# Designed miniproteins, single chains, continued (4): the designs that were tried, part 48

Each design is a single chain, and the fold is of that chain. pLDDT is the mean over its residues in the fold that is shown.

## One batch from the design tools (miniprotein)

Design m13752
Fold by ESMFold2-Fast:
Structure m13752 (fold): chain A 110 residues (1-110)
Amino acid sequence: MEAEKLVQEGLDLFRRAFGAAARAVTEAMKSKDLKKQVELFEQAARELGRAADYLSELVEKARKMGNEKAAQELERARDAAQSGRDTLNAMREQLKKKYEEELKKKIEEL
């Protein structure tokens, strides 16, 4: 019962974090401003990072309760949040590089 509650709380957090990240990415993709896109991808990555950290705490709690199955379910959600964060950080770095290359080209044309 307690371990099932931890899993439910963790999965609810995971769903909220992914929803928030998806909204930030959607806003970024509607923007024509590369700087704003970088900031929104950074925000999305931070949301998933915070969720991954909290899920890691819930995994430890489930393991201390002796419920390995609950720990494994929470660990899968944590790994998905970490993977999502890493993907968004990679996309952010690509956008940042593109922004810096466009700025450099404009400076060279001045």
Scores: mean pLDDT 84

Design m13753
Fold by ESMFold2-Fast:
Structure m13753 (fold): chain A 64 residues (1-64)
Amino acid sequence: SSMKRREAALISAAGIIYSAYVSGLLSKEEAIEQLKALAEEAEKLGLKEAAEYARKLIEKIEEE
């Protein structure tokens, strides 16, 4: 379904944001802001797995 593909795309985007943070291309603040925006969009669309994944990555960044 189109919603399944959109969820996969958002999960992929969240992973890319996290990778950019780990590689020093994004600051902690920039990565967290982008992941928060992604989580909000995912929640708006009812895409629970994508929203959960983005929040998990925010927690990982905040713990580092």
Scores: mean pLDDT 88

Design m13754
Fold by ESMFold2-Fast:
Structure m13754 (fold): chain A 75 residues (1-75)
Amino acid sequence: MSKKVAELVGLILRAIGDLLDGDLEGAARAAEEAAKLAIEEGDEEGLKVVKKILEEILERDPENEVARKTLERLE
């Protein structure tokens, strides 16, 4: 696995972990960084996973600006 792909996977796992812990701000920040890397790498599957995480964050906190802006960038 390339170093950037390993970093992307790490950020996705951190976002999921923060989401499960109820740290919605931490999850949103990790998902934002994961989205940036997935876009840079052209990782369509990574983008789908990040989009799903952002949607789950917004279900719990609809006013989360980081998650909303990041999801808008993926449209």
Scores: mean pLDDT 83

Design m13755
Fold by ESMFold2-Fast:
Structure m13755 (fold): chain A 86 residues (1-86)
Amino acid sequence: SLAEQAREYLERGRELLAQGRLEEALEMFKKAIELAKEAKDAELLREISVELMHLGVALHEQGRTAEASEVALEGDRVEEEAKRLE
């Protein structure tokens, strides 16, 4: 299912984030967002928004403040989408 595929990308993104592979983690999270939106899975979108928050923190820690701000805004958009689906 779309939700199962989104979950797989979310899990891959978490592993990449733990490894400090931030660009690859973001790519996986973006794929998870698209699939979760198609699945209309509000709970999954909320989980992805939490991981985007963790990614934003990691980007700030590496001095990548502009990218961290963009990721934070994307997280807010994902939360808004989740609320619209409820």
Scores: mean pLDDT 89

Design m13756
Fold by ESMFold2-Fast:
Structure m13756 (fold): chain A 68 residues (1-68)
Amino acid sequence: SMAVRRAEELIRQAQELYDQGNYDQAMQQLSQGLALVKRAEEEGHTEAARRLREQLLRLTQQVIDAQL
């Protein structure tokens, strides 16, 4: 699925931005990744979407914690 592959790429880019301290850009990539995960769920890619959602939520929490 293109949605799955794009979500994986956006999560990787968000991780790199987080490592660089670019939290606003990391959050933007994570938001786009979540939209793609929802599309993958709608397309029936349930197992891939579940895994990606877990990764997105963990990284989102790390970005939030780093700012607070």
Scores: mean pLDDT 88

Design m13758
Fold by ESMFold2-Fast:
Structure m13758 (fold): chain A 108 residues (1-108)
Amino acid sequence: LEETKERLLEVLEEATERLKELLGRLPADVRDAALERLERVVEEFKERIRRAKTVEELREAVARLAAALQALVAEVEAASDDAALVEELRGVVGEMTDRMLALVEAAE
């Protein structure tokens, strides 16, 4: 369980850095709101991971993180005409989610 938590946090850190870089390309008003939202979503996930006692609770935490980040990407899509940036954001969220779910599955 603890090893899986550490690996999930590593994947989160990598994805968060990539998302911050991509969101940093948005106009200042959209960027600041999106970065604030990302920070809240990341902190909520870290808290859930710290409190998790079972593999199932880790799976639930990953599902909630994925849903929250997908909602963030949808908000960016609604506020931006940069289709390429939105596709890159979706790619990062998808890759992070797939990697995290694989780690949870390996932990049973």
Scores: mean pLDDT 87

Design m13759
Fold by ESMFold2-Fast:
Structure m13759 (fold): chain A 80 residues (1-80)
Amino acid sequence: MELVEVEYDEETGILKVKFRNPDGKPGKLEYELDVEAKKATLISVENGSKPPKVEVKDGKVIVTAELEPGQEVTAYFKVE
């Protein structure tokens, strides 16, 4: 399970995260963005079997992906 790409645009508040599971077993991975966020919402998902979860805790945006073997997901979030 791996984090492939992260892009955060501070001007638009758009967070792009790409996860991949190249492993032979199901995997779970969390990514944390520390930007003093109050809210984060899923905008869109590309080529994903299951949308990642997003939550805000102590100003941090936490994105959690759960992927089966060989799956990939790209998700876009609005951070406010």
Scores: mean pLDDT 83

Design m13760
Fold by ESMFold2-Fast:
Formats: sequence, C-alpha cells, structure tokens
Structure m13760 (fold): chain A 70 residues (1-70)
Amino acid sequence: SLELAIAEAAAALTTAGLRFTQRYMPDAPQAEREALLAQARALIAELRALDPDNPVARRMEEELAALEAA
C-alpha cells in the first residue's frame, strides 16, 4: 500500500540521517542526535504496526541497535 511504502521510506531515510550524523558530524549537538534516534524508533514502530514481519523494519532495527551501541 502507499501508506506502507511511505512508512518504509520514512524509517529508512531517518535511520540513514542518523547514520550520516554519527559518521560525519560526531560533534553535532547531542539533542539533535537524540531527536533523530527517537524519530527513527517511532517510525520503525509505526512500520511494525502496519506490517509486523516487514523485512525493512527488521533491517532498520538492526542498524539502529548498531548505531546506539556506537
């Protein structure tokens, strides 16, 4: 569905933005990094609510866990 496709794109783009910030802007304000992290979690949760077995959500959850550990 269009709604699912938008949710997948939003989750992927937000996670990519967080990855970019961690890699290229290590001195970025912590509040901005935390806001992106919270947004990524919320979008992944929304994607899971729409499609519990979505492979994009699973991949994003793994990437987010790795970024949180860094």
Scores: mean pLDDT 76

Design m13761
Fold by ESMFold2-Fast:
Structure m13761 (fold): chain A 112 residues (1-112)
Amino acid sequence: AAGAAAAFAEIAEGAGLSAAEAARGAEAAGPDTARALGAGAAGLAGLRGGAHDAEAGRAAAEAAGASAAGIEAAAAGGADAGAAFALGAAGAVGATLAGIGAALEARMVVER
């Protein structure tokens, strides 16, 4: 729990947002997007703790997909610029988490 919150704050800052801005954007997109972002942050915290399994990779990929859908929905629904920006950054974070999962799996393969 504490690790997931810290990971979320760090990745939000990495995307050029405060954790509060990212959280506002996620809430504006709805509970499903906020839940997916939370799962992605938990996945990242797990990877840092040595959990390099398929579950962490799947959680990251799901977070990326949900974030992208939230951005599209916000754009179509006329969400305010702040919420759209926060969702955009959250989507970039989700995509980064998915990329990390894939890269870690690839690094485990010594030879093809």
Scores: mean pLDDT 50

Design m13762
Fold by ESMFold2-Fast:
Structure m13762 (fold): chain A 63 residues (1-63)
Amino acid sequence: SLKEQAERSLEAAKEALAAGDYAAALTGAHEAVILSRQAGDEELLKEAEEVLKEARAGLGLAP
């Protein structure tokens, strides 16, 4: 399902973030945001957007 795909992308993004791989975290978080929106899962979307914000900050980008 889209929700399961979003959860997998988010988990991969969180693992990349923990490893300091901000580029991989950014990619995974973007995918998780898109999939969470398509699934209509607001809690998953919120978590994906938070990971995206942290990944962007790690790269020196605006939030």
Scores: mean pLDDT 84

Design m13763
Fold by ESMFold2-Fast:
Structure m13763 (fold): chain A 107 residues (1-107)
Amino acid sequence: MAKTSGGGLVQAGGTLTLTATFDEPVSGAVWFRQRPDGTLEGVASSGGGAGHDVQGRFTASVSGNKATLTISSLKPEDTGIYYAAPEPTVDADGAGLGEGTQVTVSS
């Protein structure tokens, strides 16, 4: 099960790094954001794909049993709960997602 950390209240325009720790080493990870309305969206993977972020502000990487997500040029719309799942990802309905971390971006 993944445990995600590094969230909190952060300022727009800054950079934030989130870390997910898995029980076993992973070769890749996919990051999801749950918006305040409950919508779950893919945002980045260690395979080089960013979900809905066409600006390339999201960067995902893995090392051992840890996945990191770096969000640059933080925007208020980046607010949400962030989750990581190992690749291959089986489900976007929250099945197999571990504990997420809340991110709130102030203007």
Scores: mean pLDDT 72

Design m13764
Fold by ESMFold2-Fast:
Structure m13764 (fold): chain A 72 residues (1-72)
Amino acid sequence: SKEEVLEKLEELLEKAREAIKKGDVETAQRYLYEAWELLKEAIAQSLLSSEEYSRVIEKLAEVSKMLQEAKR
C-alpha cells in the first residue's frame, strides 16, 4: 500500500541518517540506494502523488548532502 511504502521510505532514510552519525558511510549509501529503488518502484506503480514524490526527493537529497559532508 501507499502508506506502507511511505513508512518504509522514512525508515530507510532514518537508518541512513543514523549510519551517517556513526561514520558508517557504506551502510548509509546502501540505505539511500534502497530508498531510491523503492521510490522508483512506487512511481512505476503510480502509488505516490506529485507532492508526495517531491517531498521524498527533497528528503533523499537532504540525506545525500549529509553523507557528502560526512565524507569530509
Scores: mean pLDDT 84

Design m13765
Fold by ESMFold2-Fast:
Structure m13765 (fold): chain A 58 residues (1-58)
Amino acid sequence: AAADAARRAAAVEGARTFYEMRKQNPELGDAMEAGLSAWGQADPVAGAAFREELAKME
């Protein structure tokens, strides 16, 4: 659906932002990782897209 595509696109941009921020603040990244994990469980479509994009950058 168009809404799912928009959520996946937002998750991809979020992954890129998170990657850059974690590079500058690794300790903060650990705290955010817990929140992102919970978010991904609430929105599996966005969570999967986020993790897939993050894996490409790591």
Scores: mean pLDDT 75

Design m13766
Fold by ESMFold2-Fast:
Structure m13766 (fold): chain A 69 residues (1-69)
Amino acid sequence: SLSFAERVAAAMANFARALVARGLSKEEAIAKVRAAIARYLADNPGALSEAEAQAVLEAAVRAAEEAAA
């Protein structure tokens, strides 16, 4: 089974791919994912460690780059 952070990473990666598929640039998709992560952490302080939040963002960036290629 996936950890909570791994599930969030998968969800954000899928969100990034969906945004690119809908016609957003990779930069626009990444910006929206960053905003979503920031909002989630503002509403749920401490839900992800700094390292987990970075890994989630890196997974979404990779997904956006691959989808935009």
Scores: mean pLDDT 85

Design m13767
Fold by ESMFold2-Fast:
Order: C-alpha cells, then structure tokens, then sequence
Structure m13767 (fold): chain A 66 residues (1-66)
C-alpha cells in the first residue's frame, strides 16, 4: 500500500545516499560492466517507487547500491 511504497522510496533514497548509486555505477564501469546498466537499475527503482511498487523499488535500489 501507500505506506509500503513510501518506505521503499525512503530506503532507496537512503541506500543511494549511503552507497551512492553513482559510485556503484563507476565501479561497474571500471570492471567492464557498463555504467548504464547500474544507472538503469537505479532508474527502475525510482520508476517502481513512483508506481507504488514498493517491493520492486527496494530490490532494484539494493542491487544498484551493490
């Protein structure tokens, strides 16, 4: 519901701030993974949160922060 979507968005934001999705993208690019792939996961997390899909938003945010 609304509360779950809000929490997932907050967690995604906190993970991005702590782990920095940009840092994760830079590391992926250095290792031969495309920076766009890590960035795509971050964008998918934002889109999922905007649609109220809290579980999917949290999953993509966690993957993007790794």
Amino acid sequence: GEKDAKRAAEEAKKLAEKGEAAGAATSAWQMGFSGPEAKRMALEAVEAAARGDAEKAAEYAIQGAK
Scores: mean pLDDT 51

Design m13768
Fold by ESMFold2-Fast:
Structure m13768 (fold): chain A 76 residues (1-76)
Amino acid sequence: MEKEFEEAVEELLRAAARFQEAVAARLAAAPSEELRREVERVARELDERAARAIEERDAEGLREVAEELRARAEEL
C-alpha cells in the first residue's frame, strides 16, 4: 500500500515538472494572456485534486492527476 502511494507521488512530481516545462516552452515561443489564464485555471484544479488525493492517501487519484498533467502538457 505505502509503496504504491510513494510511487504515485513520484509519478505526480514527474508529471508536474513536465507540465511546467511544457508551459514555459509554449509561453516563451508564443506569449499569450489567454494561454496564461487557461494554464492557471488548469493548474489550480489539478493542485486541488492532488491535495485531496494526498490527504486521502489515494494512489489511484494521484495517478489520474499525473495522467491529466501529461495529457495537458502534450496539448501545449
Scores: mean pLDDT 82

Design m13769
Fold by ESMFold2-Fast:
Structure m13769 (fold): chain A 103 residues (1-103)
Amino acid sequence: AAEELLERAREALRQGRLDEARRHAIAAIEEALRAGPEALAETLRRLAELLRELAAQVADDPAAKARYEAAAETLRQLADLLLAGEISAEEAAAVAKAMIAGL
């Protein structure tokens, strides 16, 4: 289910539907959290890739580009910390959801 939600988030981003993309991204994080830390780390890395794609699409807006690139880097760092056992899955999911909601 997390994979399907990520594909829905990607399609929403392609259509410029940011609110819909945020809802699908948050749902994907919640689904992955239920599956376990490795599934959550994979989902966070895929969301980071989607944010990098979004940053490329807004290259004409340097502030938005920088914001999306910073968010992508934070998600990758959360995935690495989660896999290293330095942060709980619940903490990683909470931080990721708050960040995505604020984009």
Scores: mean pLDDT 87

Design m13770
Fold by ESMFold2-Fast:
Structure m13770 (fold): chain A 72 residues (1-72)
Amino acid sequence: SPKEAMKKAAITGVNAGLEALDEGKSVEEAVKIGEEAVRKKGKELGLSEEQIKRVVEAVSKSIKAEAERRKK
């Protein structure tokens, strides 16, 4: 289903971005890595460009929020 595909793309993107943060990369670099992972996985799963964009936006926010939490 599209909802399951979007969830898989989101998990892939968040994991890639968080791994980049764990490796000491910047928030900006982690977001780019997460976005690239979402686009690649989303295309593999047959998601539309609109669906991919929505997942990218959610993943970007999640990575930024996690990086902000780590500063506390």
Scores: mean pLDDT 86

Design m13771
Fold by ESMFold2-Fast:
Structure m13771 (fold): chain A 78 residues (1-78)
Amino acid sequence: AEPSPEVVELLREAARALEAGDYERALELAERAIELSTEPLARVAARELRARALEGLGRTEEAERLLAEVREERAAAA
């Protein structure tokens, strides 16, 4: 099933905030998208956006751990 329109909008807004350098907003939106996502690919996309926002905030160790989790989840889905 496709992700809900609300989740799609949150992912789009998080990506835009990330591109604008608004890492705090990108993190908030990505975390909200994770909370509302029930579709696996949307959850992975939201987690990746969260990790990128954390990297932008200088929280590199957390970002690396979360990106490793995303890679593991994608590997398990293959």
Scores: mean pLDDT 82

Design m13772
Fold by ESMFold2-Fast:
Structure m13772 (fold): chain A 110 residues (1-110)
Amino acid sequence: SLLQQAESVSDEIKELLEKTHKEAKEILLKSAKESGIEVPEDASVSEIFKKLKEEASKEQLAKTNEELAKKYEESAREVEEKLGDAGEITVSLLLMASSVSKIAAKNAKK
């Protein structure tokens, strides 16, 4: 039924987004460690990113944002492959996040 398809799609989107969030956080934590920046173990993605923006080198910020952009593009492809048209909005949001990260990487090099 349409309702069962909607529930299945919702659960799969949730799992894919949770995986993407975890992998993005791992990229940020690795970048902080490479920059010698200490972050609390319970730090949110936004707190880690703020610290990196304030304390990391321009080169490390560019690299980190390029890695995030690539991760969001990989996640968008995985959503598209698994869900097709049912994942279209999620794909568009992930591609937008990738584009924002690419712009941030380019701006960090200035």
Scores: mean pLDDT 83

Design m13774
Fold by ESMFold2-Fast:
Structure m13774 (fold): chain A 79 residues (1-79)
Amino acid sequence: LKEKYDSLSELEKRILGTLYSRGALTVAELAKALKVSQSTVSKNVKNLVEKGLVEKERVGDKTLYKLTEETKELLKNLK
């Protein structure tokens, strides 16, 4: 798991850190928090879901992204 984290881009690591501090967020909320485009966030979040670091949750008409429990524990040990 740490090896997967170490191989991530700086933006992917920032996405994980934002989700760790703020909890479940939409692509729009992540884009605003990170000051990057929604398309850039969307692409990177999809990669994180495929790697099993983030999970996708639908709440009504909204799509939220949140850390998996294993990723949350990993980040907890990284300060």
Scores: mean pLDDT 80

Design m13775
Fold by ESMFold2-Fast:
Structure m13775 (fold): chain A 64 residues (1-64)
Amino acid sequence: TLGAAGSAAASAAAKAGDGEKAARYGMWQVSGGTPGGGVAGRAGGEGNAEKAVAGLQDGIKEAS
């Protein structure tokens, strides 16, 4: 659910120019927070729901 939306948000963020941050969002969710404790990694763990919603909306906009 939110994890799947997080993957979509990661892709949308990457297109926006946040490739590393977007990759961290997806990787953090899949790996359970193991891959890194950097600023991007923390943002992926905490901001996953917020970014997932924003990315999902962006994805819908692109699909339109």
Scores: mean pLDDT 50

Design m13776
Fold by ESMFold2-Fast:
Structure m13776 (fold): chain A 60 residues (1-60)
Amino acid sequence: ADALLREGGRRYVAGDLDGAIALFEKALELDPDNVNAREALVGTLERAGKDDAAAAVRAA
């Protein structure tokens, strides 16, 4: 989980939002209760303009 969050963060900073989303989704799949993974995924989805997807992650 930590390695996926770190790599996702690197992709996010580089502007690779699709890559960051994929890594954060995988981190959340491995640890569904990981608040850091959920927050990172929501923030990245919002930055990518995927507001409906971000709302779905918050509701889960």
Scores: mean pLDDT 80

Design m13777
Fold by ESMFold2-Fast:
Structure m13777 (fold): chain A 72 residues (1-72)
Amino acid sequence: GKVVVSGPGGGAAGAAAAGGAAARDYGNEPTLQGSVHRREVLNVDGEAAEAAARAAREAGKGMGSDIEVEVL
């Protein structure tokens, strides 16, 4: 399955959804153009997809950002 996180700050929320250490590594990614990913697509198993979607929604609420989370 897939989990798509989009909106202002969606990249950071998507990184959190990737889970623990993985999200941490993603958070340390500098973009050469100074841009942050606004939409993240995570290819994960169904159970992991649901968990990732929940993490993304939670992160978005905590950050006060308008984000959209979709599980495919």
Scores: mean pLDDT 53

Design m13778
Fold by ESMFold2-Fast:
Structure m13778 (fold): chain A 98 residues (1-98)
Amino acid sequence: MKLTPLTDEQLDELVKRAKEDGVTAAMALEIELIAEIFSEGENSPNVARLYVALGEAYLAMGDYETAIKYFRKALEIDPSNERAQKVLKEAEEKLKEK
């Protein structure tokens, strides 16, 4: 059975909340990711979107290495995802500034 995927607005709200309670936001995104993988398979566009959102949540928490890992997974599924490319570069630059 296919679950309704989160909208971009819902994903943005979870990422925004990650700055206040990143653990809860990341867990919510991971639950949605697992649900989409079981529903649509690992290579679905919705799974790519969830990897981007999860990476942005970890980026907001200051976990740049985990953020980079998730952005790379999103780009493996959708290499043309401009948002994933942009936030990957941002995370890599923040890691260099450490």
Scores: mean pLDDT 72

Design m13779
Fold by ESMFold2-Fast:
Structure m13779 (fold): chain A 93 residues (1-93)
Amino acid sequence: SAKEYYEKGLEYYEKEDYITAIKYYEEAIKLDPKYAEAYYNLALSYVKLHPDEPGALEKAIEYLKKAIELDPKYEEAKKKLKEFEKKLEELKK
């Protein structure tokens, strides 16, 4: 199920294996395209994997916007979106 893939993603994220975490979150969203939490953690995983890369932040911002679109009350995703947008602005100076 989508939830089982999402939970495996969390396990690998906690182990700091962000490549494997991303793979499991992507499988979760393939099964459930409305899985807001999977988009949120996919965004975090991309930034963890490439912390100083503008491209990773841009991709993460897109996933956070998708999470918020799916769940407009997702305060944690809104907070991370502002954080990543500010970091991206600073890197593009």
Scores: mean pLDDT 88

Design m13780
Fold by ESMFold2-Fast:
Structure m13780 (fold): chain A 85 residues (1-85)
Amino acid sequence: MLPAGEVRETLTADGVARASVRLRDPVTGAEVSGEGVGDREAAVGTGRGDESPTARELARRLAELAAGHAATLAGAARLESRSVA
């Protein structure tokens, strides 16, 4: 699993949610970040199961995925096998 860190979220008046996630490796102290933008309308098509996610939930999830992708590109996937396993 990817290293976890701080999450920051913002909701705009237009119903667009933005989220940023900062991930930190507990072993090396290295940081990576990612940002996501979610729209309420876009969220309707991405729901897994009983309910459609809110714009905030979509933005947060997209930010987590973006940060995870950035961590993978930075080689953090090698650190997961050492730090988490």
Scores: mean pLDDT 51

Design m13781
Fold by ESMFold2-Fast:
Order: sequence, then C-alpha cells, then structure tokens
Structure m13781 (fold): chain A 84 residues (1-84)
Amino acid sequence: MYKVTIRATFENAEAALEAARAVRRALEGVEGVLSVDFLLNGNELTITVVAEDRRAAEEAARVAERTLREVPGFVSIEVEIEEI
C-alpha cells in the first residue's frame, strides 16, 4: 500500500473548502484508491490518500494536484508519496 500526502494553501478558507469538494469528486474516479481523508485548517488543506499500489498512488497524486491547481485562489502545493 502507498500513502499520498498533499498539503495545499489557498487565499482563503472558502477556496480551501471548494478545493476539498473538487478533489473528493475527482478522486472518486481513480481505481485503487482505498481511502481519502481531508483536514481543513483555515486556508490550508491536507489530503491523505491510501492507495493499493504505486500506480494508483501516482494517479491519485496527479489527479488531485491538477484539480487543486485549477481552483481559483490556489497559492501552493506539496505532494509526498510513501510506501506503507
């Protein structure tokens, strides 16, 4: 199994919340995603994805990063993939 940790910063809390909704929807289409957790702290969004294999983890990371970067008010993003 693999864990993807995504940390994204937005201009405001409303943008972060919209980003969380958009990513949740986008990740529903990714095969091999086992769980997705969202943590909102003001304008900061942390997403944790557990994937069954490296391919699913890389696809989830790609889909999430693209989706987050397209949200109005996007500021920055960090992505980490690790085997668990």
Scores: mean pLDDT 88

Design m13782
Fold by ESMFold2-Fast:
Structure m13782 (fold): chain A 99 residues (1-99)
Amino acid sequence: SEEARRRRLERQVALLTEQLNDLIEKIKKIDPSLEKYVERLKAEYERALSNPDLEQQVADLARLVEKAKEILRIVNKYKEDPSITKEQLDEEIERVLEA
């Protein structure tokens, strides 16, 4: 039903919000220099929530969660691989955020 669909979408928005917030906290704990990227993720989150279409909110939030997961993966690789420079780290994160 339409009511069941709306409730499902609202639950998906809430779940994706929780996942995004968890990922943002993990990124934030790694290095203070990542704060500017955390603020950009928060800005994109607010933009996604401003869409009146719940289905589009879910789609936008799902993409944002994927971006946050990729950023966390990139940062973890940087910490493990001494051949990766800070400049390369920043360039890779910027590419994810601009996608």
Scores: mean pLDDT 88

Design m13783
Fold by ESMFold2-Fast:
Structure m13783 (fold): chain A 64 residues (1-64)
Amino acid sequence: LEEAAKRLEEAARAAGLSEEEAKRGYEAVFNGDAEGAQRMAARAASLDAEAGKEAGEAPKRGSE
């Protein structure tokens, strides 16, 4: 569905991928290219994990 393609593009943009990379992800989903969509999702997840890793060292309150 078009919703899946748009969601992947939006997620890629939110993760900080370039506009061109986000567009390529949209086209991959729209074209039914599972491998292309998977690579885009993995790259977006990698960026998100890197951002989370940077914030992951934030001190936790109530470490009992």
Scores: mean pLDDT 65

Design m13784
Fold by ESMFold2-Fast:
Structure m13784 (fold): chain A 67 residues (1-67)
Amino acid sequence: SDEIEEELLSKLDEEQRELLRELKEALAAGNFDEANRLGVRLSLTLDDEQRKLLSEYVRSLIAEQEK
């Protein structure tokens, strides 16, 4: 949801936001190898709260796509 995305983005720095943007593009393109690589790299830069928000956001995107 946009609300989860806004909260996540507000807690990320400029470099983390760019990684999230690239991750979204890779997922949309079906490039799962690149998406996994970007997701791991992003996760390593996040704290526990940020990782929780990222997980909730990704699950929200998948649920919306399966609708």
Scores: mean pLDDT 78

Design m13785
Fold by ESMFold2-Fast:
Structure m13785 (fold): chain A 68 residues (1-68)
Amino acid sequence: VDKLVAEGQRYFNNGDLDKAIDYYQKALDKDPNNYTALRNLSDVLRQQGDFQKAREYYDKAKKIAKEK
């Protein structure tokens, strides 16, 4: 999971938003409650202009943070 998140972050830093989304989605496929992947996916989606999905993933990340 950490390797998938790291790859997503690398693509995000290079401006490849589509690949960043792909790797964060792969991380969530393995761990649906991965806080870092949910938060970073929210950030990428917001930059793409998908505010509806960005909000959904942000809310999921906040819920996980509160449970710990």
Scores: mean pLDDT 79

Design m13786
Fold by ESMFold2-Fast:
Structure m13786 (fold): chain A 61 residues (1-61)
Amino acid sequence: MEKREEARKLLLEGIALKLRGIGLEFDAELTGDESLREEGERLRKEGDELIKKAEELFESL
């Protein structure tokens, strides 16, 4: 796999995790369930880390 392809996959996976996290945070606001908010925040952080890795790979090109 080319480094560009790897970076793109990491970026897309990171974006998907962030979207899932946002959805859980939205559900937490609707239900008042703090555990959904915490789960959403964790997924958003995981997504951010994947995006950072993708950016590092792009910068090393």
Scores: mean pLDDT 82

Design m13787
Fold by ESMFold2-Fast:
Structure m13787 (fold): chain A 70 residues (1-70)
Amino acid sequence: SAEEHEKRADELFKQGKYEEAVKHYLEAIREDPQRTAELLEKIAEAYKKMGDEEAAQRYRDVAQRLRDLA
């Protein structure tokens, strides 16, 4: 389920396994697209932790645009 993917991603994020966390957050989005904005924000934080500030900013911008449409 989407909830199981998000929970697994959160656990991986806490372990510093940011790349694996991103994969599970993306799977959660595919199963529950209504939560896309929130999950993209979590993906942005994972990229920030990996030192990829450019990717983090892109995901944050997409999440913000989706929130502005809601």
Scores: mean pLDDT 88

